# Designs tried in a protein design run: designed miniproteins, single chains, continued (2). Part 5

Each design is a single chain, and the fold is of that chain. pLDDT is the mean over its residues in the fold that is shown.

## One batch from the design tools (miniprotein)

Design m4142
Fold by ESMFold2-Fast:
Structure m4142 (fold): chain A 103 residues (1-103)
Amino acid sequence: MEKLLEEIKKLVAEYSKKGLYDLIVAVLGQLIKEGKITHEQAAKILQEVASEEDLKKMKEIVDRAIDLAKKYAGKKEGAHAAVQTYSEVVAAAREAIEKALAA
């Protein structure tokens, strides 16, 4: 578990510097959804390595992603499961980002 948290910390630091916020959201959200890390652990990593500006940009991405997922829910029968999975991943990342911003 500790090795996973250190690897995630390195990834978040690298991707924040490159502006790859979508990848940070996807990785953190997926790991939280799978129960491999908690929202609290993800929030602590974000607080340590991401700036407030980075966190705000990540929040804009998650808010937009959730809006897009809601707009596509029920419009494409073949995409319903993928849209639902994406919404769950993004919602998990959003909670961690909101906890990081609140600190």
Scores: mean pLDDT 78

Design m4143
Fold by ESMFold2-Fast:
Structure m4143 (fold): chain A 67 residues (1-67)
Amino acid sequence: GAHNAEHGGAMGWVLGAQGDVEAGAAAMITGGGSRPEDARAGAEAAKNGDSVAASRHLRRGVEDGGA
């Protein structure tokens, strides 16, 4: 549900920012908050320091899961 999607998105951000794109993407997918493509893009953006793009991908996943 929305709670798991939000948690997955937040964990994906944290893991991506720490440089672990695969773990970050997996967290977002497992939480149901993002499509695989969006999860990986968000984690990569977080790793590269593009906080705006990473936040957009993670927030979009949560919004889609919560609707």
Scores: mean pLDDT 60

Design m4144
Fold by ESMFold2-Fast:
Structure m4144 (fold): chain A 74 residues (1-74)
Amino acid sequence: ERKLSIEEAAELVASLKDGDRLVDEKTGAEIVVQNGRKYLVKDGVKVDITNFSKEEVITALRLFGVEELTYIPA
């Protein structure tokens, strides 16, 4: 268990594997990896971020109100 800034989380997204999660307990937002695809999930909304650049991931996290995430490895 390790807390990451949104910039650190966006760096890590490129290397995430199936079973890995990034979770923001404050907003309920999380990034999950399912069948080799990466998703940003919040309040029943699921955004496929598999092909997002680091900057696009940072922008999406900010739009979701995320300020930090906890890394939970598989």
Scores: mean pLDDT 84

Design m4145
Fold by ESMFold2-Fast:
Structure m4145 (fold): chain A 88 residues (1-88)
Amino acid sequence: SMERQIAIAMATTTVFLSGLEFDVEKGLISLEEARKRLEEFLEYVKTLSKEVQDAIIEVMKKQLPRLKETHPELAELVEEMIKELEEI
């Protein structure tokens, strides 16, 4: 169902962003590697339906204020991804 697809996409996006933030915070990856992971995730999201894309955008926007406070450079990369998805 669409409701299930949206729920899974929201959960997956939350886990992805949390993992990315953790890896950057612990110095396990560089900001350049974080950018590459976000670009790969963006290309995947572009293959999904608009309804699922919109749900992913909502999750990212909800996390953005917190990321801006804790990791401003990572927040800038996420904001760039949101803008690209909204222009489709």
Scores: mean pLDDT 87

Design m4146
Fold by ESMFold2-Fast:
Structure m4146 (fold): chain A 81 residues (1-81)
Amino acid sequence: SLEELKKKAKELLKKAEEAVKNKDIKSFYETMRELQKLMGEIYKLKKEDPSVKDEADKVLKEISKEAEKIGKEFLKVLKEQ
């Protein structure tokens, strides 16, 4: 369900933020890859069930915004190496 995908996305975003704080490059890339796959599942659900389209669009925008923020912090970590 969209609700379960949203919950999993929040968990992955927290894991990505934790990887950035720990300077764990491998965990960061692995987590971002899982997040990308999860976003693909949300896009698929949106296509299969138009009734969740508006909620799915909001969730995707929230995920993208948070992922961009975490990605910017990760770039700062890379510059310190």
Scores: mean pLDDT 83

Design m4147
Fold by ESMFold2-Fast:
Structure m4147 (fold): chain A 82 residues (1-82)
Amino acid sequence: GKYELTIVVEGEEGENKAGEKLGELLGKAGGYVEGLEAEKLDEKVTKYVITIGNISEEDAKKIAEELSKLEGVLSASVSKAK
């Protein structure tokens, strides 16, 4: 399936931790990034909207949950891609 992952990160450390964990979990799930949009919300806060292909709903939800636990990740959520 195809899902949209929205991540809000604080600072370079939060961005790096989120990126590394996302890559790890996508590799395990067999998913791939089809699209990425970045929006700067504040000096140190960035919102990423990532479109993920070839992934199950269960794996997409697990990725959002695991990312939300990381220090420097303010929020992570998943929805079905438009």
Scores: mean pLDDT 84

Design m4148
Fold by ESMFold2-Fast:
Order: sequence, then C-alpha cells, then structure tokens
Structure m4148 (fold): chain A 99 residues (1-99)
Amino acid sequence: MEDALIAAAALYLAARNGLPPDQVPAIVESLKKLPVEEIRAFLRKVLGLPEDASDEEIALAAMKEARELVGQEKFDAYVAAVRASLENPEAVDELVAKL
C-alpha cells in the first residue's frame, strides 16, 4: 500500500541521514507530495532491488536497512513518529511484524 512505502521511505531517509525522530513527520509530509512510483524507483535504486520487487519487498528492505543503521531503540522511536503521521498506521505494524 502507498502508506507502507511512504513509511518505509521516511524511516530509511531519517536513519540514513541520522535525523532525530521529531523530524520524521516533516519527511512523511514531503513524501506524501510525491507520486508513489517515484518513491518505489528511489527505494529500488538505493537498496539495489530488482524492477519486479513488490511493494512489500521494497518496504521490508527499506525498514530492515533503517533498523540496521540506527539500532532497535531508535528504530522504534522512528516507527512511533511515522505511525502518528499516517492515515493507516496498521500498514506499518504489519511490516514491522515481518521484520
């Protein structure tokens, strides 16, 4: 789903740039303004995923990379900030459960 890709991209960008959790909502707002295909293309490119990667595979890879970059405690803080910024937080919970 679009919310899952936005969440995954926001987590990845925050983690990659060493941003505090309070900056996550601003990243989500910026990503909501982009076509979802640009988010897919960006994540596939930076994560080295094939063109046929599913939205779930893309989102899981981005979230896994974010967690590896910042560790579990900071990743959990990022997830909480993203959930507060989305219309459908359940999409994030389903992906986190698969990590």
Scores: mean pLDDT 84

Design m4149
Fold by ESMFold2-Fast:
Structure m4149 (fold): chain A 98 residues (1-98)
Amino acid sequence: ASKEEALAAIDTLKRLYEEGKVEARKEGDKFVITPKGNVDEGYDLGIALNALEGSGLVEVEGEGRKFVITPLDPELRANVPDTFLGFLDALRAVLESQ
């Protein structure tokens, strides 16, 4: 994925989270994302996660109805923010430094 596609994916994840369409929980150096409700939110989430993974920002693992995202940047992985919005801001900063 391009840098532009990865930036758009971060914006999509932020929107879905702020609208309550996905739930996100920190587990150690990872975030677990759970879609809430309808099929359209799941589709947008899938596209966004694929774009981030394709850009080399994260690895994405499917776990039933959930997605586990792990940052690939070593500094970010050692210092994952406690909030999902803070995590998305940190991913954007890593991407902008490339």
Scores: mean pLDDT 80

Design m4150
Fold by ESMFold2-Fast:
Formats: C-alpha cells, structure tokens, sequence
Structure m4150 (fold): chain A 73 residues (1-73)
C-alpha cells in the first residue's frame, strides 16, 4: 500500500495540494494513526475528484506500481 501511495505522490508532485494530501496520508499510515489516515484519505479523494487529470495520473501510477510488485513477487 505505501509503495503505491508513494508512486501516486511522485506522479502528481506538480500539484502541491494533492501531493501534500498524499504525504499526510502516507505519514498517518506509517505512524499507525488509522483514524487520521481515514480523515486524510477522504480529503485526498475529494481533491482528486475535483482534479480528474491528476486523479488519472495517480491511478495510473498506482496500477503500474501494483503490476510491478505482482511481477516481482
């Protein structure tokens, strides 16, 4: 999960607001703060829904990283 979220962050690094939201979500997950992770995840989803181009780039990055991890075992 973290590797996929980090790939998404890199894909949308030019959109500071979405990149920051992804960073906040990643840090909450790393800190095992699942309540904050849920809160930040909802905010991230709202931001992505408002920015369909960035949403598409983030989703493509997640799919590519998932495929890479599956292939690598």
Amino acid sequence: VLAMLEAAREAVADNEEIAKALEELIEAIKNKDFEKAEEYGKRLQELLDKNPEDKARAEAAIRAEHARLVQAQ
Scores: mean pLDDT 77

Design m4151
Fold by ESMFold2-Fast:
Order: structure tokens, then sequence, then C-alpha cells
Structure m4151 (fold): chain A 97 residues (1-97)
């Protein structure tokens, strides 16, 4: 479920058990995830995290992590020009009732 995926993501990022993920932990996770798929600049990673950290606290709670995942999805669509439409159609077919 989305809740299970979010709990797993939080457990990967919240390594100190604070109940929140730091911006640095989120940035390291994004680099590790995306480096094999597409090159990213530090500026692009920081912009993605900035969009998720709405209150500017320097930490990401569960709601801000969900926003980060949405921004990540949008970024992947932008970087996969020409393949994004085919990928979306495939995902829609896999999610058909």
Amino acid sequence: SREEALAYLMSELDKDGSGTASRAEAADWLRGLLEPLTPLSDEEIEAMIDAADVDGSGTLDADELLRLLQRLTDFMKEKNLGLAESLERLVQMLQAP
C-alpha cells in the first residue's frame, strides 16, 4: 500500500529514529536512486527537496515525503521525454481493473 511504501521510505531515510528525514538524507537517497537512471546536478536535487520542504524546517515529515515522491514522478516524466507516454500507458494497463 501507499502507507507501507511511505513507512519503508521513512525507515530508509530516518536512520536516527527522529520521526523525520533530514534534507541531506533525502538528497543522498535521491542520488542513489536516480544516478543509474539519469545524471542529476546537486541543484536539481536541492530544488526537488526544496519543493517538498514547504515550511523550510530543514526536515521532511510523512506529508513532505509524499510531496517529494510526486516531484520525483514529475521529474522522471520530464527526463524521459519520448518514453514517458509509453511508460504511462504501460502503468495504466497494469492498473486496469
Scores: mean pLDDT 64

Design m4152
Fold by ESMFold2-Fast:
Structure m4152 (fold): chain A 103 residues (1-103)
Amino acid sequence: SSALLKSIGHILRLIGLLLDLELNPDDKELAVEALREGIRIVEEMIRMVEEGKMPRSLALRGAEIAIRLAELAKKLFPDDEEVQRLADELIEKARRLRELAEA
């Protein structure tokens, strides 16, 4: 289905953002953009779960990857207020996605 392909696409994009940050651990601008993109992806995944369009297993995996992305960014830039704020927002949204998937 179109929704399944879109779900897989979101997971692959989150994995790509995590890998890009792991390969560029000193690039603060990349970390900020990865967190902003991660937030957008997770918000779309939340909408898809609420609409019954996303498998629970993929939503749980997406939430896990998004939390890993946010935690990595926080570790790499511990004193950067923008990175910490965006990472905390991503963790909050990913936790919401996980809660919806576990319901």
Scores: mean pLDDT 91

Design m4153
Fold by ESMFold2-Fast:
Structure m4153 (fold): chain A 66 residues (1-66)
Amino acid sequence: SLDDVNRDIARKLRAIGAALDLENELKAQGASLTPAQQAQLRQAVAAGDVDAVRAIGAQIKAELAA
């Protein structure tokens, strides 16, 4: 249905926004994503999986803090 399409679009936009926020935070700290981390993030965004984007971001931040 159109409602299902609109919900899917909104979900994907939220995932894109979360990924952009993460990239901006890392860039502000002078940090760079590894190719593997970039691939994981792009896959999560393509899937529209906001929770996966957040989990990847938390893992990257934990690795940078160690």
Scores: mean pLDDT 83

Design m4154
Fold by ESMFold2-Fast:
Structure m4154 (fold): chain A 103 residues (1-103)
Amino acid sequence: MYTAGATVKLTLPAGEYTVEVEVSGAKNIKEVTLHVLDADGTLLATATSSSNKATVRFTVPRDGELTIGVTVTSDENPAGATVKVTVTRADGSVQTFEAKAAS
């Protein structure tokens, strides 16, 4: 199996969030893993899916930088796949990011 990853960094105020990830441009995806880490590298949330999509909910305890890491595992090299990250706050505010998976 082949593995590639993408990382998105953003600053969020304290609050409740949902992160949705969708991977496109990769064939025969076996697993998508989503990690949300705070500025200190503490894991706030993780989710693993056997599809091209993963969703996680988490609480940001104080304003700060967050790292959203996505790992794609496939029978074919997923490097260059598009990783779409949608961050939704409890108030309904939405931010969308796109990154390319790299080995």
Scores: mean pLDDT 85

Design m4155
Fold by ESMFold2-Fast:
Structure m4155 (fold): chain A 86 residues (1-86)
Amino acid sequence: LSREMEVEIKAAMVLMWIGIAITLAKQGKYEAAEEAVKLAVRKAKELYPEDKERALELLRLIAERARELGLEKAAEYAEKALKELE
């Protein structure tokens, strides 16, 4: 795989995990939703060395969505990742 394709795959995986988290939260499966958010954060962090701007944008999106869903621990995890990476 090319570097560009690897970046797009990682970004798509972040969006996939955000979508899963939203679906799980709407079903009242909050613990599973928080784990999905954490997986999104980990994938965005993996993207950071390849595309810093995209990774930070995705981490901001993850934090915002987690807050909207009331997933306090997952939102804190995403916010901490943002702060550490700048």
Scores: mean pLDDT 86

Design m4156
Fold by ESMFold2-Fast:
Structure m4156 (fold): chain A 65 residues (1-65)
Amino acid sequence: GEEAAKLAEELRKKGKISEKEAEALIRAAQNGDGTAVRAGAYDARKAGEISEEEAEKLRELGAKM
């Protein structure tokens, strides 16, 4: 979960996702909720906020949780 939380915080720091989106992803990662991490990655990609590569990294990390 730590790498998913770290990536979400980095995406927020870069201004790619909102603070609210980052907090939701970090909470999901800390709780071991890989399904919520993957859902958040999918939503951010559909919104055009993050790249396909960044979305794929979050999805892979969520799948390993």
Scores: mean pLDDT 84

Design m4157
Fold by ESMFold2-Fast:
Structure m4157 (fold): chain A 79 residues (1-79)
Amino acid sequence: LLDRLMAHYGVTPELSELGRQLQEAILAGDEERARELLEKIREQSPEFARNALLMAKMQAEALGNEEAVRIAEELLETL
């Protein structure tokens, strides 16, 4: 992708896929995988990392998944 498109959308296809995997890991309760994925995302876009965590937290709250909410909140504190 061109830098101009990346700046406009704030994401690349690679970042989008990493964000999806991060949300899945959080919902699955896989803290180690979630931390690994977050680190990769944060290297490229701290803004996208925060947004992905907020979306994962909202999904976990809607599902009543307290473990996933806890993981998302802990990861948000590292940003």
Scores: mean pLDDT 77

Design m4158
Fold by ESMFold2-Fast:
Structure m4158 (fold): chain A 88 residues (1-88)
Amino acid sequence: SAQEIWEKYQEEALKWYEENPDMPEEEKKKKVFEMFIQLAKDMGWELSIEEEDGVTVLTLRTPSGFTATVRFDKNWNLLGSEAQGPVP
C-alpha cells in the first residue's frame, strides 16, 4: 500500500541520517531528493527531471491525473512549485 511504501521510505531516511550525521548539507539534500525519486517510482508516480542553466525542474504525474512541478537551484533550494488536477 502507499502507507507501507511511505513507512519504508521514512525508515530508510532515518537510518541514513543516523549513520551520516556530519554529512555536508548539499549532499544531504541530494540524498533526500534521490530517496524521494525512488518513493515516487514505488508509488507509481511518473517522474520527469530536467536541468537547464543550473535549475532542476521536477515534474510529478499521478495515475489520477494530478501534475505537480517543482523547481530547484544548483544548491537544491526550492524556487517554486505548481500543482494542477485532482489530488491522488
Scores: mean pLDDT 71

Design m4159
Fold by ESMFold2-Fast:
Structure m4159 (fold): chain A 99 residues (1-99)
Amino acid sequence: SEKAKAAKEYEDAKALVSKSPAGDELVAALDTAATGNEKDIEKAANRIARLALEEGSAETARAAARAFRAIAKMSKHSKANLAAAATLLTVAESLEEKK
């Protein structure tokens, strides 16, 4: 099922973000976005973007974007989650320009 594939993609992406020093906070924010409304998704995206910028990790930002794309396939708030993913990709690209 497409939802089962999306759930696996989400777990795989969480495993990647958990490698960050801020992994527990990143995973908590992603789980809030996965179960929350549009406001929760925006707050989670902003928190994750801040943590990725503080870490200086494009890999963390790209993994979080992958997680938001997976959430978008499972959530009624697909547009908000895709916007969150786009924000994290912009963060990753900015960080890659500095390395």
Scores: mean pLDDT 86

Design m4160
Fold by ESMFold2-Fast:
Structure m4160 (fold): chain A 86 residues (1-86)
Amino acid sequence: MEEEIEELMERQAEETAEWLMKVTEEDVERLRRELENAAPSQREPAERVVELAERALRGELTREEVEERLRELLREMRERRRAQAA
């Protein structure tokens, strides 16, 4: 089960990174608006995704760097969920 979750998280990071590398300014603006409506507990993770999208759009991050940061974010979110379940 743990291995399946890790596989899913890595796939999500890869797919999200691919999307972020081709994100447009319009997509970033949409993400910002969604961030304003995010619940307090989800705001910080969402803000980090928006930041990655902006930096990728500006060419400040490579796909590999975006993927790594997304994997870190997903692991932090999973760890938080485990703490709540324990």
Scores: mean pLDDT 73

Design m4161
Fold by ESMFold2-Fast:
Structure m4161 (fold): chain A 68 residues (1-68)
Amino acid sequence: SMEFAKEVAKGTEETLKERGIEAKVELEGDKIIVTFKNGVKAEIDASKPTDEGGNEIAKKLAEAANLV
């Protein structure tokens, strides 16, 4: 759902800002592309049904960025 993808993208951007992580969040069809300041990219598939909030996905991305 486009509505769900927008919600996840917004939650991801807000969570990354709260954690002090600078990243660009873009929508590409059913995918959310997160580009970190160091050039690393992460993809979220928003086309799948999930009960998880955008905050949980954003938290996992932030943890991945900290490992790089």
Scores: mean pLDDT 66

Design m4162
Fold by ESMFold2-Fast:
Structure m4162 (fold): chain A 81 residues (1-81)
Amino acid sequence: MEKKELFRKAQEKAIELYNLAKEVSSDKKTRSKYLLLYFELMTALAEGDVEKAKEYIELADSFITEYNKQLEDLRKKLEEL
């Protein structure tokens, strides 16, 4: 992956994490977790650290995937009530 593509992807993931942090604002622990990873991604981008950017993109993708799964599970439970 070219450095420019990697950094664009890192910016996209950082924005997604920031938006998720806003969505879960009532859950301080989960919000802090998303914000911490957002700041780590932004720092890696500012430093031009390709290895850290790649690592944090993978971690961000895992968090986003898990959040979406939890939303789908909650939606199914509400339909059963």
Scores: mean pLDDT 79

Design m4163
Fold by ESMFold2-Fast:
Structure m4163 (fold): chain A 69 residues (1-69)
Amino acid sequence: GEADEKRLGELLAQAARAVEAGDIATALALVEQMAPLIPASVRDALRAAVRAGDLERFDRLGVLAVLQI
């Protein structure tokens, strides 16, 4: 629903900023907060992108995750 899309978008934006700042622990905690909103496979892919510091992949996965809701 619209509320889930907004919440996911807010969490993705916060996590992307944490990755850009090199704050991987905060980014991983934010991805964990997304768990009720996205499939486990998407969450695992986002966690992998965060651990790799791969902001481009993280952003692409985030757009796809929002579009699937």
Scores: mean pLDDT 84

Design m4164
Fold by ESMFold2-Fast:
Structure m4164 (fold): chain A 91 residues (1-91)
Amino acid sequence: MGKAEAEVEFTPEQAALGGSIGDAVAESLGGKVTEGYGEVSDFRAGDSGAIGSAANAVAEKHGKGTLRVEVDGSEEAAQTAADIAAQGGKR
């Protein structure tokens, strides 16, 4: 398959550091995600900002969460996007 899936784990501390996970994902992916999955809801997203907002809400409310991101391409590309998102959340 041409699709790859990555998993991003986040915490309330990451959300509180001021860099949103959504900002990092939007920049790294050019605002495009083929499909996302989160603790809040299943979503199909062309907008990484919506995914980041959901991730931050879950982290603040529930302590920690997992966000799955599916993108077209290799697993390495998806993992790079997930790593960038995690770094953005930590700032």
Scores: mean pLDDT 43

Design m4165
Fold by ESMFold2-Fast:
Structure m4165 (fold): chain A 81 residues (1-81)
Amino acid sequence: MSDEELLEKIRELAERAEELAIKYVKAKEAGDKETAEKLEKEIRKIEEEIKELAEKLSEEGKKKAHEIVGEAQERAKKELE
């Protein structure tokens, strides 16, 4: 698998984690413990998948993966403000 293919998968996973993180915070604020627990488990699974894919990347690819994940985290923060 090429760096480009790995980065595309990481981007898709990071975007999914972004969506789930927003839902997780909203579920916690609403007191929906069951939904929050399910979302936390899914987020952790995605983070593990991203880590596995990132380990297969070149040094330059790892830098790009870090930027992709960081941008997704910043978007989630802005949505929750």
Scores: mean pLDDT 84

Design m4166
Fold by ESMFold2-Fast:
Structure m4166 (fold): chain A 58 residues (1-58)
Amino acid sequence: MMDEIRQTVADWMEGMGMEELARRVRELDPQAVRDALSIARSMRASQEIIDRLETLLS
């Protein structure tokens, strides 16, 4: 489950041009995951992406 969530989130960020942030999230950097969540909300990402990012923070 964690692997699937991590891959989906990284894929989304790479698609949006956030390659460096995607790499850090794949490495489970807590600050990177928090930054990604803030960016996802600012960019009006889908509810599915926001939910997955919240799961990675737990």
Scores: mean pLDDT 75

Design m4167
Fold by ESMFold2-Fast:
Structure m4167 (fold): chain A 63 residues (1-63)
Amino acid sequence: MSEEEAVKALEELLKKGYSGSLAGAAVVTRYGASGEAAQKAMEALKADPEGLKILEEGEKKGG
């Protein structure tokens, strides 16, 4: 799985109500991303203001 595909999978999972940690785990286990690809995707989301907002909304639902 590419980094771009992992970012899209993370965004979709977060929008569905997964917390950031659960979305990261699901990208690895369900979508077959490597741990490195999932980490890079998470960093890309944190670097993007829109991605960071999605992550914050996901964490607020999960915690």
Scores: mean pLDDT 73

Design m4168
Fold by ESMFold2-Fast:
Structure m4168 (fold): chain A 88 residues (1-88)
Amino acid sequence: SISDEVAKAREAKKAGDYEKALEYLEKALELAKRLVTEEEKELLEKAEEAYEKLKKEPSDETFEAAAKALLELDIALGVRELREAVLG
């Protein structure tokens, strides 16, 4: 899941493996791209923007911004999935 990949990214960062941390965030973003609809488009754009900023300006702040944006997107996708499961 997106949250699992973000968790792995945080663990890699704590271990000092910045390249692996970026790979896990990229995997989270690719998973999100496959699941999003028009409803989550703005949250996806926010996550993509945060990830690109992290790539240009690597820091603890930009890493946490990208991780949080991906987790916010994951929550929105989970809420939609639960809504569809109850109403479908």
Scores: mean pLDDT 84

Design m4169
Fold by ESMFold2-Fast:
Structure m4169 (fold): chain A 96 residues (1-96)
Amino acid sequence: MREKALEEYRALAEEWNARYPDATDEEEKALLEALGRELGLSEEEIEAAYEAALAGDLPGLVEAVKLIAEKLRPRYPLLAEALLEQARAVEEKLRA
């Protein structure tokens, strides 16, 4: 049932990887900020997610992703569901 959202994500990821295969940490941050602004996220929400990732705080990153997904849900429900599914998959791996 999430095939369409996953297919869209894969297409974007493939385009992204082909265009920016060697993105640095600074480039990744700039991309997250640009994407967040395009999606209507606040700078504080973007910053929190980025800082959690840098710190290697995987549980904190999962919580930040869930918050971002809830913000996206009204405008991008399929993307929000895909992000929540990824967050849950990461949580499952942490428990395994």
Scores: mean pLDDT 58

Design m4170
Fold by ESMFold2-Fast:
Structure m4170 (fold): chain A 57 residues (1-57)
Amino acid sequence: SLTEKKRKLLKEKRYADVPEELQKIMEDIALNPDQIPESVAEKVAELAKKVREELKK
């Protein structure tokens, strides 16, 4: 389904090592793609990138 496809894309993009709380937010966003503006998805992706960098420290 499209929701499964989007969830996979979000996980592959920059969400591999995201904390559980952010992972839940991303899952909810992926499950409701028609209700999510692109700007919100971009903000979540940026936040995930920052968290990933912190985890790499």
Scores: mean pLDDT 60

Design m4171
Fold by ESMFold2-Fast:
Structure m4171 (fold): chain A 68 residues (1-68)
Amino acid sequence: MIEVEVKELPDGTIEVTIKIGDETYTFRAKSKEELIRQLKHALDYYEKRGDKERAEAFKKAIEKVEEM
């Protein structure tokens, strides 16, 4: 089960939380562009390893950040 939450903190920091089963990943950046860059690096890592579930989770996270 994959859950993605995106929020903007009061100081303008953007936070994304990705839950994959019992695992939780949290990323923070000062801009959407920087956050998307970090998430794309993680996506590439998991795609190259054939980890489809984590790859799908990071794709969903990128889409949610882009929609902000």
Scores: mean pLDDT 84

Design m4172
Fold by ESMFold2-Fast:
Structure m4172 (fold): chain A 64 residues (1-64)
Amino acid sequence: GLPRAYEDARPELERLHDERVRLGDELDTARRNGAPTSVINKLQRQRDRAGTELDRLGEEVAAR
């Protein structure tokens, strides 16, 4: 059932969520410190990838 599917996926969901939060913090810090556009763009792409992976895993858990 959905609750068990969620529990089975919990460690991966938490890991992806933490990664997304960490990348968001790094992106905000880079912007505040005037990092080069190339660095900001790299962090933005990494954050977007982590968000996409989290959303996809969430959809897979909901479909179980």
Scores: mean pLDDT 79

Design m4173
Fold by ESMFold2-Fast:
Structure m4173 (fold): chain A 72 residues (1-72)
Amino acid sequence: EVAEKVLELAEKLRNGEASLEEWRILRRLIMDPAAAVATAKAFEEKYGVDLTGLNPIHVAAAVRMLEKRGEL
């Protein structure tokens, strides 16, 4: 499922397992945490998933990366 792919990638980002492209997205979201929170909440609302315990910056970066890969 798409939601599972986002959560898996967010966990990889949390563990520091990121490509240069993923780290570039992550750094932009660190500088705008409000945008990261908004993206994470939109994902939570759309897919009905509980994001408790996940950093919204990692979730937002995973969403944007999967959109770019055409997997979202």
Scores: mean pLDDT 78

Design m4174
Fold by ESMFold2-Fast:
Structure m4174 (fold): chain A 68 residues (1-68)
Amino acid sequence: MYTPEQMRDIVDALRAWAAGTDLTPEQRAVVEATVRRMEALIAAGAPSEEFGRVLDDMLRELRALAAA
């Protein structure tokens, strides 16, 4: 399960990946929305389970965009 430190590391990794990757506008929008949501969850002290669901949701959306 995610610790607050792991959550921050995931957000930082997503930002770094997005900055260095040639994403489509749709993929970039998904990542940016996810990062904002994750930052809000960390700030609110939300359960790691909810953070994990946000990450899974992003991965599902990116997978769907890659398959289209």
Scores: mean pLDDT 82

Design m4175
Fold by ESMFold2-Fast:
Structure m4175 (fold): chain A 62 residues (1-62)
Amino acid sequence: KKEQAIKLILSSGKKEFTVDELRKILKEAGFSDEEIDRIIEKVQGPDGKISRKDAIKAINEL
């Protein structure tokens, strides 16, 4: 499921995600709501945006 999430992130062509966009990708990859919340809480900046680099790093650190 980590590989599926990373593949979806890379195939999107986006360098930055909203919380909702990242939630959707992680849900499609088979992550639970609790796992998704842990990832988002770790990477969410003050403006609510998440870089592709930070998202991939957090997924790998699960």
Scores: mean pLDDT 79

Design m4176
Fold by ESMFold2-Fast:
Structure m4176 (fold): chain A 89 residues (1-89)
Amino acid sequence: MIDDLTRRSFDRLRAIINDAMSTISDPALQQQINDIIKQMDDAIKNQDVDAFYASMDKMIDIINKNNGPFIIQVSIGITQMTIAINDTT
């Protein structure tokens, strides 16, 4: 089950991604990240834990293919969200 703590953790991650997005010059990469964020948001809305984790895995794959401070911040945010979900499951 996805609770208020998980939702707030995701909202914080989304804010970090939005701030970092302005530093990404590749429109295709921006679109790919936006698509995954939408998938995560839809999963939270639908209380679909499996879809949420699948979307996180896609984001981790993008993180592993890129470098810089953005990667570290997003990775930390994803880890914190995973912990929040596990605390309620």
Scores: mean pLDDT 69

